# Designed miniproteins, single chains: the designs that were tried, part 53

Each design is a single chain, and the fold is of that chain. pLDDT is the mean over its residues in the fold that is shown.

## One batch from the design tools (miniprotein)

Design m1824
Fold by ESMFold2-Fast:
Structure m1824 (fold): chain A 84 residues (1-84)
Amino acid sequence: SSTVSATITLTTPAGSVTLTVSGTPAQAAADLEKALNTLLAKATGETKKALQNARDSAVPLIRTADGAATLTLLGAVGAELNKL
């Protein structure tokens, strides 16, 4: 299947966003980018750097990934941001 379905909560000092992704990896990438941009509007310092790194690195990778790689990357973004 070329589609994914996942619910991810991004928890940071700048706030939390829960996103439900459904559809293609490209759609998941767009949904993640929107969630990261929402947090970036409120973020400063280390949190802002982590969110920028996730947007600039993980989002392009997800857009070109298969479904399994997309789920792995979404999980990695969530886990990394939850450490902040």
Scores: mean pLDDT 84

Design m1825
Fold by ESMFold2-Fast:
Structure m1825 (fold): chain A 78 residues (1-78)
Amino acid sequence: MKELEEKMKELERLFKEIMETGSPEEKEEAFKIVGELLAEIKKLYETISDPEKLNEELLKKVEEAKKRLEEIKERSKA
């Protein structure tokens, strides 16, 4: 529980940073990533009834979305 909360807060911070400092294109891509994450979370809740498996898959999806947001920041420096 705490690990998922911490990763969600970190993802929120990354998203806010991109929304404040990113280009219009980076902001659009970040919105798309977050939108896709929310859709995937909804599907997991509909598909997985096992709480342990659900938590594990949620954690993986949040980590993947966070990595994609970090890639946006990386590209803006390249």
Scores: mean pLDDT 79

Design m1826
Fold by ESMFold2-Fast:
Structure m1826 (fold): chain A 81 residues (1-81)
Amino acid sequence: MSPLEEFVAAVRDPSASEEEILRRMTLFLHAAETASVEELEAWRRALEELAQDPSVAPHRRAAARTLAEWLRRRIEELRAA
C-alpha cells in the first residue's frame, strides 16, 4: 500500500488517533519529495476527492484540501524546473 493510501485510510478511520494521522502524513510528505509529477498529480486528485467526502470529519477534509494545495504548488515547481 502506498504512503498516500495509508494516509487516506487513516483519515477515513474514525478510530484513528490524530497522532497516527500525523505520522502517516509525515511518511506521505517524505515520499512526495522524490515522487514523479505523474504520481504527485494522482495523489493531488485523491486528496481533492477526500476533501469533498461528506463522510470525513470537516477538520480532516480541511487538512486534505491543504495538502492538495501543497501538492499543486510542488507540481508547478517541478514543471518550472
Scores: mean pLDDT 81

Design m1827
Fold by ESMFold2-Fast:
Structure m1827 (fold): chain A 128 residues (1-128)
Amino acid sequence: MTPLEILEKFVERIKEIVDRYLAGEITLEEAKQEIQKLFDEALRELYKVLHPLDEKFRLFVELMSALADIALKVIELARENPDKAEEYKKLFDETVEEFLKIAKDPNATREKIFEVYRKALKKLEEIK
């Protein structure tokens, strides 16, 4: 499995967790535990294909960490304002697509990850 394939699988599974939470199929606590387990599993797979000292390893860890943080924020905001759940989900899906574009860019930087992450958090706060 390539680092990109690991991230794509992580993305598909984290979207599924968010969708299941928004559908009322799992609790907030279960969603948080599943996201943490998914992150730990993806990190183990990444260790098999990249050396920890590779800049690419750090880039993919930061992409996965940022996505997990945004997913948790979406879940928390949807709990507080369930009538906005569809808007939070749409913004999460759009942010995921931006992070996948960064992952496919060989010149991607940590600064670009942080820029997308900050913009996503700001937009999520604005739809309260």
Scores: mean pLDDT 86

Design m1828
Fold by ESMFold2-Fast:
Structure m1828 (fold): chain A 76 residues (1-76)
Amino acid sequence: SLQKLQDLVDAGDFSDEFFELLEKHIDDPEVYPLLAKAIDISTDPEVIQRILDLLRKAPPSPVREALIAHAEAKLK
């Protein structure tokens, strides 16, 4: 559920359960604020790379492109 995804982000829990839920909701616009927060609070380059790879599979949108740029900037 989207609530479970929110709870995992708030806990800083970027486990396989987080990515499984994220993939199920990647087409939901409500996921993008959660992704922005996850990118901001994550200190693990592997977590940021996994988010970036998933964003690249999502349908193109201005919000998606902004999140891709944000994740790429954090990896540099």
Scores: mean pLDDT 81

Design m1829
Fold by ESMFold2-Fast:
Structure m1829 (fold): chain A 81 residues (1-81)
Amino acid sequence: MEEMLASARKYLESVLDPETAEKAFAILEEVFRKYASGELSEEEALEELRRRLEEAGMSDATINIAVYIFREMIRALKEKQ
């Protein structure tokens, strides 16, 4: 899990400005941990991620990038069982 979070942070930092990347990653990490713990389903986690990023004032482009990374993290987690 920590390796996937570190990879997601690195990717966000590579495509977003540092301040936006830090804020987007903080939200992504919280939502992903809730998904990984079983508190949220995949669908609920994706909805919560979009909602929180929108409430944080993120652009549609930034939200789409974060959602893309989040889907890739879910896929990777499922592949590792």
Scores: mean pLDDT 84

Design m1830
Fold by ESMFold2-Fast:
Structure m1830 (fold): chain A 107 residues (1-107)
Amino acid sequence: LIEEIEKLSLEGQITYFSANIHKIKDLETIEKVAEIVAKKILESNDPGLRILYLYSLKDIEGLLSVLTVDQAIALVKGFIKGAESVGDKIGVRKLKETLAQLEKLKA
């Protein structure tokens, strides 16, 4: 799964992940794939991809319409790791705000 995703174009990776994330039962796999995807989006320097796929995660209701709370938490944790690896301090802050909201829903 991870090796196949790495071979796709950035757009192909985003499309594949978005279409298949709800089928991934292993939370560690979701987190690792999210980290890879987030890192590639941030390294691309495309502000549109950042807004659409990382920062739009503030729509908690939209996220939970297709994912469980645990899957959403794993996704956001992966995105935080990806953002931290490239030094995106603004992205990390925004994603941590989203994570805090999701963790409150689990409690």
Scores: mean pLDDT 70

Design m1831
Fold by ESMFold2-Fast:
Structure m1831 (fold): chain A 62 residues (1-62)
Amino acid sequence: MKLSKEEAAKEIAEKTGLSFKQALGIVELAEQLGIDRAVQMAKLSGLSDEDVEIIREILEKM
């Protein structure tokens, strides 16, 4: 089942410890620029490889 933007952002925030606002920003970037670009930006923001992989998995469910 496809996740909504808010559902994806909530799962990212819960699993990574990011704020809902930060998680929602990543989701919006993925919709506008694609998953690979959003994940790259998350990594540049200092997120761990583990958190980046969690984010990718959630974004792929949208």
Scores: mean pLDDT 81

Design m1832
Fold by ESMFold2-Fast:
Structure m1832 (fold): chain A 77 residues (1-77)
Amino acid sequence: MGMSEAQVEKLLELLEKVGYFLSEEEREAFTRIALGEEPTTELEKELAKLLDIDKDGVVDLPDVLKLIELLKKDPNF
């Protein structure tokens, strides 16, 4: 159960607005997991769980910052 493409796009725009620029590969992986692709790694599973928490359709800055921290913790993501 993933986010909509519009929600993913807004989240990525928020990341860029606060100065966090993802590589093309990172954006693609993030989008795939957010859209409901099956997570296989521990980081991907954590990312999928975090994205599943947004139940109101509103993208919160604290959730965005938490996603950035998760992405930065695994150098192999």
Scores: mean pLDDT 59

Design m1833
Fold by ESMFold2-Fast:
Structure m1833 (fold): chain A 97 residues (1-97)
Amino acid sequence: MDEEARQRLEKLREEARKNPDDKDVNTELASRKIAAGIGHLLLGDNEGAAREYTEAGKAYLLAGKPEKAVELATKALELDPNNKEAKEVLEKAKKEL
């Protein structure tokens, strides 16, 4: 597996954590996670796609875009109805609307 790609994603996640109000970093992270989710869908991996969409939803919440977080958490739950993290993201996003 590509260690450099993992390190870049982890660094981006760390930057988002250090600057929770940095909407650009969190929007970029969400975009990358959506692309990863689409990749999983193309491979027929609905559970993997749901995990990536859930992470994108978390990033959109940090970016101050709860409407997009609702959309992604809803898609994640359609793919994996038992995904507890997606349910938590959806509930939190709805409270911020």
Scores: mean pLDDT 79

Design m1834
Fold by ESMFold2-Fast:
Structure m1834 (fold): chain A 79 residues (1-79)
Amino acid sequence: EPAINAVLAVVAEKLGISVEEVKKRLPTDLEVQKLFKEEIDKAIKNIESSEGQTPEDRKNLEALKKAKKEVDEIIKKLE
């Protein structure tokens, strides 16, 4: 999923680790999940603020919104 992979890459860069390490830490690391949520929220806002949403933008927006719901549930479990 291109939009999710792009967000994971940003999180990896901010943490100074690999995307694979981010994926490994996501289920149990609250700080990694919070950073992932922050970057998902930024990506959603960027797409929604764009003029003339394309079909690709809508698919990316749906994928990001789904990921946000999953992240919110994991954060609740880790808190």
Scores: mean pLDDT 80

Design m1835
Fold by ESMFold2-Fast:
Structure m1835 (fold): chain A 68 residues (1-68)
Amino acid sequence: MISVEAAAEVARRAAEEGNGSGAAAGAYTKSLGSGQPGDVNQARAAGEAAERGDGEEARKYALLAGES
């Protein structure tokens, strides 16, 4: 199982590279651990933020996907 911190770090690095899909994948992996459907929407938001180059928002949504 991936920890919240590990998933957020994956999302942050993907955002720095302009890889929206990578950020979404990191957050999505964490949301699977929580089992909450709402976390999938946060993971999608992380990917969208990363795609537009907003690393801080991408990391924020990745953390929310894990801590909801």
Scores: mean pLDDT 67

Design m1836
Fold by ESMFold2-Fast:
Structure m1836 (fold): chain A 77 residues (1-77)
Amino acid sequence: SVEEQVLERARRVAEEFGEEFSEEEKERIRELAKRVSELSGAPFEEVYNSIVGQLARVREAGKDVNEALDQLEEQIA
């Protein structure tokens, strides 16, 4: 139940804030989520929603989303 509630909250955050990203940012997020999904075995949508939620918090803090994406991509490489 707690896990289900956490995943549902992440989905709602992704739907709310996903449209605030540029098309270039959306492409980078999708590609990153695909790589993480392939490496971890976690469902793509779950990973995507988690990344969008993290980046939404970065944006709300006034930090650069593209720099955050660069850092996340480096950790996976």
Scores: mean pLDDT 77

Design m1837
Fold by ESMFold2-Fast:
Structure m1837 (fold): chain A 80 residues (1-80)
Amino acid sequence: MKVEVEGSYESPEYGIKVSGKVTLEDGKLTIEEKIESSDKELVEKRLKELEKQIKELEEKEGYKVEYKIEYTYVEKPAPA
């Protein structure tokens, strides 16, 4: 059966915003994540952490994981 979870994280202090969607369908896990940041290093760090989490899920749970990551560089301060 299809399960869908959406979440977002925002840190205005560091100029980073993350929004994501996780879909589990028939043992296949699809992760879609959009990252908006004025700091490229923070984005790269986040992407590496996500890759580690995905590998752990595949190894421990046996799920087949597909992920789509979209990065947008935003100048700060961003409008409300």
Scores: mean pLDDT 69

Design m1838
Fold by ESMFold2-Fast:
Structure m1838 (fold): chain A 87 residues (1-87)
Amino acid sequence: RKHRMEMEERENKIIEKIRSGSFWEGTMGGSWNARAHQQVLEQADKHIEEVREDALSSSKASKLKLQKEAEVMEEDRDAYGRSLAAQ
């Protein structure tokens, strides 16, 4: 239960960073194009990779927790990507 709550908080933070005005302002500086959207997805992919790498170096119990966290992040990233493709 605690694990699920932590996963939801991290999931919300990723969604906020990917979609928020502050994140976009920091990324673009005033110009939008396909490459900028690709950079956002690349940043999300890097974050997911970091969590997966942490899982590989962690204890057995923590490894499962981090792997599940990375899966949720991948789902969020894919949902954002699908949203962009639908535009």
Scores: mean pLDDT 59

Design m1839
Fold by ESMFold2-Fast:
Structure m1839 (fold): chain A 107 residues (1-107)
Amino acid sequence: MSPEQLAALDAALARIKADPEGVITVSGDVAYIGTGTSPSARAAATELGAVASASPDIELIGTGGGLRLVFRDDPAALAVVRRYADAELSEEEGEEALSENARKFGV
């Protein structure tokens, strides 16, 4: 990613993390990002998705309750996401965190 793309990624993640309906977790090279029903968190996730889609090294997978980002050879972008994650989880725990956030906020 360019420095401008990394800054945009950081800004979007900060808005999601600050939102009470936002959740950010990481398992290995995959980030799990939940937004609940919050318009602010969903807008930030849309901006995050645009940044990810502009990178050939990031695969974006959308869901009803949020999104998954698969990082392929982008350690700088993954390091930015890890700053907002509370802990590194298993893949099962990451998927469960998204599902629980979706259920908690009626998604």
Scores: mean pLDDT 77

Design m1840
Fold by ESMFold2-Fast:
Structure m1840 (fold): chain A 86 residues (1-86)
Amino acid sequence: SMMEEFKELEEKFIEIVSEEYGLSKEEIRENLKKVVEGMRKAREEALATGDPSPGMQLAASLTDESIKELLKKTMEEYIEEYEKKK
């Protein structure tokens, strides 16, 4: 399922970041939550202001699904770069 695939990806990402930076898995999960909250807040601000700038239009177009997909791609790219260096 999509939820299981996302959880497996998230756990692998957290494990790699934890090993590289010596951070706790809990701290990394907390930071990921803040990133998602920041994207949602940017969307709310963009929708409220009606700013036609490209960045604000992109923020206004964000959905919960597109935020998740962006996060997934970012985690996948990070893991790929890590594995290339290993």
Scores: mean pLDDT 79

Design m1841
Fold by ESMFold2-Fast:
Structure m1841 (fold): chain A 70 residues (1-70)
Amino acid sequence: AGPGGTTAASAAHASGAGRVEVRGGPDRSTVTATASGSGEKVTLEVDGSDPERAREQGERLGAAVRAAGG
């Protein structure tokens, strides 16, 4: 997985996602987060070119998944 995918995955996990999976190449990655309670999944595609944006996208993903599972 690319740097952006890893950054977004870490941010999503920190924001409450129970399970996070990252797939893809160095420039673009797909991040899938699973809600801890409901088991619902949300997928986000991340561009590795902007680490700050990738982190923000991951945080929003984690918050959304947490809301679905909590």
Scores: mean pLDDT 73

Design m1842
Fold by ESMFold2-Fast:
Structure m1842 (fold): chain A 99 residues (1-99)
Amino acid sequence: MREKIEELVEKAAKAKSYEEIAKIAKELAKLLETAENRRLIYELMKKYGMEEPKIAAVTVAIEAALEGKEIEEIAELAKFAEEAARRGLPAEEAERRLA
C-alpha cells in the first residue's frame, strides 16, 4: 500500500494537466480509508517538493474523488484550488465558492 501511494504521489508531482490530477486522485481515494494515509500523502507531497498551489489542487481533487465526483468535476475543483492558493487564499475558500 505505501509503495503504491508513493508512486501515485510522485506521478501527481509530475502531472501537467488537471485531468491527470483527477485520475490520480481517484486512485489515491481508493487507498485513503484512514486519516493516517491522508497525512502520509501530505508529507509525501511536501517531500517531493510540490508548491502550496499544487498541494491544494491535489488535496481538493482527492476530497472530491472521495465524495464520488466524476473526473471532469474533480479537474475543475483542482483548477480552482490551485488558482485560489496562488492568490493567497486557502483551499477552504475554493470549496466555499463551489458550495
Scores: mean pLDDT 76

Design m1843
Fold by ESMFold2-Fast:
Structure m1843 (fold): chain A 78 residues (1-78)
Amino acid sequence: NAKRIGLLVIGFTYVNAFVAQQVLNDKGDTERGQELLERTRRRVEEARRLLEEDPIKGTALASETGAEVTKELQEALK
């Protein structure tokens, strides 16, 4: 079920974005952490909307957003 997979990816994306914000905040980059969370929220809301219309495209957007957040978290951890 593509919609279910998309929702799971959105969930992991939110968790990773929150962790990245905490790491950035600990490093003193609070503004960037807040911007990352806000940007992630907007993009996952769009992905959720797309999942209702086109589960394949919605899941793809969710996966792209998740990959971007994971990359940001990895950079924050360096």
Scores: mean pLDDT 81

Design m1844
Fold by ESMFold2-Fast:
Structure m1844 (fold): chain A 83 residues (1-83)
Amino acid sequence: SSLDEKLLEQLEKYKEQVEKLKEKALAGDEKEIKEAIEILKKALEDLDRILEELDLSEEVREAIEELKKLIEEAIEELKASLK
């Protein structure tokens, strides 16, 4: 469907934004790292709500789960940089 195609395209762009946010934060100070972690945690909450509330195709659900994993990995890398 056109909605699924649009959602998949938006999810790919979001993956790029997550990677860019992580790289920028890692090049910054402790405050920027902490702010990035908060943004990414909020994104995970929003994605969980979407998965719970919306009747999504399997392909879109799988893409969201991949995005969640990428965000969780980014949060852990950012947290590790604070040690």
Scores: mean pLDDT 85

Design m1845
Fold by ESMFold2-Fast:
Structure m1845 (fold): chain A 71 residues (1-71)
Amino acid sequence: EELERERERFERAAGEASRKHPDVGGYYLDFLKAVEAGDDEAAERWIKKLGELSPEVAQEARRLYEAYRAA
């Protein structure tokens, strides 16, 4: 399942980044809430905030967001 694979990638990337940037965990949860609620503007804002801390996490968040929109 595409969505499950992108979810796992995002979770792994966020877990690693949160060891250096504690705020990543909070942004990760807020991003998931925005995506699940269909709040596109909030999802884009959280991707931007994640990218300020870790470009890798932001890239995986973008992939997960696109997978949610395609489902």
Scores: mean pLDDT 81

Design m1846
Fold by ESMFold2-Fast:
Structure m1846 (fold): chain A 65 residues (1-65)
Amino acid sequence: HMDSLSAEQLREKLFEEALKAYKEGKRFEAVNIIHKMVQGLRKKGLTDEEIREVVREFLKKIAEL
């Protein structure tokens, strides 16, 4: 259950799942996972700046593929 994870654990889990989906060509699924991550992190009290940094890291990882 995602609500049982810390913000860092939630970030790591969903970041990895989104990257895997993107690598498998499931781009729509990857976008949905990122959206889920953003919503989950916001609910755990992360600031918009912290959330933007996580999304930026994901975009950087995609660019390296």
Scores: mean pLDDT 80

Design m1847
Fold by ESMFold2-Fast:
Structure m1847 (fold): chain A 61 residues (1-61)
Amino acid sequence: KPKITVSAKVLLDNGASIEGIAAAVKRLVDLGYDVTVVGVTDPELAEAIRKAAPQATVVMA
């Protein structure tokens, strides 16, 4: 399966919202990607990603 790594910190620093990141991760999972999200320091963001895309791997910073 194709793998993709997403940096939550970089996206947040560039103005992405929690909902926007969760929606983007869900879309990538739905397209068949094995998604890993790194740089997650916010528990609210971690929960939003896990609810939207439970198959994604969330790595806490």
Scores: mean pLDDT 82

Design m1848
Fold by ESMFold2-Fast:
Structure m1848 (fold): chain A 86 residues (1-86)
Amino acid sequence: MDEKLKEEALKKLEEVLKNGGVDWEELTDEEMVLVALGLIIKQAKTELEDGKVRSEVETPDGVIKLEFTLEELLELVRKEKEELAK
């Protein structure tokens, strides 16, 4: 499940990037979550476990650990989509 979700997220990100742009109105909420997740996975070491996302971001000041749920990511995506659709 977790490995398949990572694969789907990275594949969706690659498809969006290959198409030369992102129309937020064209993407479903689920597709936006996959794109956001793909970006996180590509930039940081990320683990998906039981609906939780854990990422380690390397910065000049050290490693920052981020933890959030897929539901929190979906909520952020919905809020961002609403704000961009204004």
Scores: mean pLDDT 72

Design m1849
Fold by ESMFold2-Fast:
Structure m1849 (fold): chain A 62 residues (1-62)
Amino acid sequence: SLLDELRALNARLGAGLSDARLEELARDAQGDLTGAKQELVFAALVLRGEPVERAIEVALAV
């Protein structure tokens, strides 16, 4: 259910990541839910135009 958690977070954030991208994140995470959430938050912020440095700081705070 790591993938289901990422889908829920993607919807909650309005991040707009594709299902294929969420599946890739879930596979890469290998059960690391915190790391997967950090990657999703980072991707969401970058996609909405946040500077990379800011996106890293916010994602690490997850």
Scores: mean pLDDT 82

Design m1850
Fold by ESMFold2-Fast:
Structure m1850 (fold): chain A 65 residues (1-65)
Amino acid sequence: MEIEAADEIMKLLSKKPLKRSDLIKEVSEKTGASKSTVSKILNELIESGIASLDEKTGIVSLNKK
């Protein structure tokens, strides 16, 4: 469940940056995980440096250089 949600977050962000709320909703709908679980996993990805959140816009992007 956690791995599936993390993979879905990464797949969506690899296509384009998304607002945090939109990302959480879409991942929750596709994986069946709760929005709180998806939010927790997203925060872990941000803390590990895999993704970044623009606090000014609320947009999440994948750290892919």
Scores: mean pLDDT 78

Design m1851
Fold by ESMFold2-Fast:
Structure m1851 (fold): chain A 67 residues (1-67)
Amino acid sequence: MLPELDFTPAPASELATRNPEAVEEFQRGLEALVAGDLEAARAHFQRALELDPTFQDARDALAALDA
């Protein structure tokens, strides 16, 4: 069954993962995206998904980069 996680709507609480390494990779991806480094952003989001395949936020970020 899916875990019952109900956090406040904040950037950290929007992350659908409790894996700290996946959170770090996702944050690195956001930093790269803000810096305009789309290649680095994509690599970090991909690593976050390897750490937690259920991490929907990282999956959505990769889909946005493919557009």
Scores: mean pLDDT 71

Design m1852
Fold by ESMFold2-Fast:
Structure m1852 (fold): chain A 77 residues (1-77)
Amino acid sequence: SLVEKEVEEIRELLETIAPEASEELIERVEELVEIALKNPKLSLAEKTELIGRLIQAVYNKDEEELEKIEKEIKKIS
């Protein structure tokens, strides 16, 4: 599916920009990306912004921002 392809592309990006990231962290972000992409309440722009924020949080090793984004995504799902 298109969602599966987008999730895989995000995984490849994360492995490139954060090679030290644990498999657990990568899988957590993949799950959040999939939830955001499948959410019919979110516009394409909102999905893009949330995914960008997730990537940035991983790159910055910002666990507090990652937890905040996770709660936001799960609350609107």
Scores: mean pLDDT 85

Design m1853
Fold by ESMFold2-Fast:
Structure m1853 (fold): chain A 79 residues (1-79)
Amino acid sequence: SEEAIYGPPRRARELVRQAETSDSPERPALYARAVALLQQALAAAQRSGDQQLIDRYQAELADVRAREAALRAARAAAA
């Protein structure tokens, strides 16, 4: 369904925005939840066979994972 394909990535983008705009201990958890939602969106896109959507969600997933890893590395270095 459209909600299964577009709902999770919309929510993931909201969570990324929250992680980027708040200096809180919850930031790693917000990125992790965004990754999980993008994985759901990617799985739905793969089932639909829409290659443009698959490519888009793969790129978004890679970007969010890189941001999560960078934040974890920065926090580890600061500790």
Scores: mean pLDDT 83

Design m1854
Fold by ESMFold2-Fast:
Structure m1854 (fold): chain A 88 residues (1-88)
Amino acid sequence: SRGDIAEVWENLFLKEQRSADDVINEIYEILKRNNPDQIAFLKRLMSTESRSSQQSVLNQLMDIARRDNDTAVLARVQQLAQELNVEL
């Protein structure tokens, strides 16, 4: 669920209290920076989530990328979905 994702991300990023939207925005910035170590870490973490949680997160990232016309992030989200075997 959205809450489960937020709790996991809080534990990974200095145990700060964050909303689900804040967590999604931070994931988006990780993809935008395109740091290979951060992307590898994100992929590993995402792989521990349920399929429904993976779909929810990836669809939210796709919506942000489309809204912002960020074709680079859009492609990276699609690649991540393919590597996780998640349909968007």
Scores: mean pLDDT 75

Design m1855
Fold by ESMFold2-Fast:
Structure m1855 (fold): chain A 100 residues (1-100)
Amino acid sequence: AGEIIGKESLAVGRASATLGTLAGHGYSREVIASEMETVGLISQSEDFARLARRYALEVDPSSEDSVVEATRRLARDMGLSEEAVEAAGRLTRESIREAK
């Protein structure tokens, strides 16, 4: 349930949905990276913002698997469980499909 979520999990969840939605809408890597930095700053910290921007710049926005893998890497770097990493990847994949 949503009432039992850590701050890091909430920040990764927000970043996961944002990355998926922007990629699904066909935005460029630069636009996605800028938005991911902003989401990271608002949700967590400058360090998280830099990680979110870095992973966004590594994605091929036209490849669903590339975008999902970037989310999984971000979640792992934030120290989340493998269950949370897979949940974040699924959220990104669903956000891509809903945005198309």
Scores: mean pLDDT 78

Design m1856
Fold by ESMFold2-Fast:
Structure m1856 (fold): chain A 82 residues (1-82)
Amino acid sequence: SMAPADDHSFSVPASLSERERAQRITALALRAIGEAINAELAGMEVKVSFDSIEGATAASMKVTISEENGKRVVTVSLTATE
């Protein structure tokens, strides 16, 4: 079996006001970038999948830590919906 994966997920609810949604989506995108940079600085293999946040009304970030071929791999995903 493959090595176990640790998952972290953060989401912005669609029930927020338009201004609050925009602010939280921007903050989430900055956090996703920060997670990827931190993993690279720690010497881990990093995979990124970032959607455009322009015009987005909802967004979610997922960070997955897995082991592939004896190496720690961090996958940072940012999904945005318009």
Scores: mean pLDDT 73

Design m1857
Fold by ESMFold2-Fast:
Order: C-alpha cells, then structure tokens, then sequence
Structure m1857 (fold): chain A 86 residues (1-86)
C-alpha cells in the first residue's frame, strides 16, 4: 500500500539521519585526533554514498513533507562537510 511505502521512506530517512550524525561525529573526532585519512573516508562516504541514496529515497515518495525533510538532511550534510573541510 502507499501508506506502507511512506512508512518505509520515513524509517529509511530516520536511519539515514542517524548514520549521517554518527559519521559526522566520527569525522570531527578523527580531525581532532589528526587522523585526516579517516575523516576524508567518512566525509566521502556521506557525499558519494549517503547523499545519492537520499536523492533516490526522495524519488520513492510523493509526500512533500518527506521530500522537504530529505532535502533538509542533504543540505545539512553538505553544510557540515563544508564546515569540517574549512
């Protein structure tokens, strides 16, 4: 059903948000420790894997609120990556 698909998108978004938060926290810790190689791998995973996955997730829903939440998460990830590379 459409409601079940919408639930799956919501759960996938929650999991993606948790993964992004964890990866960003680990990247910050790696930078603080001088482990720039680990930080780069984590940030590349967010940019090259998670963001494309979120863009595909957005295509699976017609719910404008869910689409906006996905866009907001993508924008937050991109902004935090930019800040950490400064």
Amino acid sequence: SQEEKEKEVKEALKHAEALAAKALAEARAAIAAGDLATAQRLLDGLRNVLIPELKELKKLTDDKELQEQIDALIARIEAEIAALKA
Scores: mean pLDDT 88

Design m1858
Fold by ESMFold2-Fast:
Structure m1858 (fold): chain A 86 residues (1-86)
Amino acid sequence: SSARAPVSQEALDSMKEGLEMLYREIKEKGISLREIIERMARESGDLSEELIENAVKAVLEAGKFLKETDPSLKEIIDFIEESAKK
């Protein structure tokens, strides 16, 4: 992808922390990834279905990238991916 920006170690660590936070929220509340993103979008004042769908796709693509770079995150990312099917 021509839109692939260089990722610093700090940015990579932030992405990992973000996914771990999403995993915790999904697991503790029993809600889908989409529902968490909708809640965040509601707090920001933008509930466009297109933006929500793009955000879900962005999280899944980030998860796919992180699974390739850090296999220890596979279980967390797989859980988030399964939650996204809802």
Scores: mean pLDDT 74

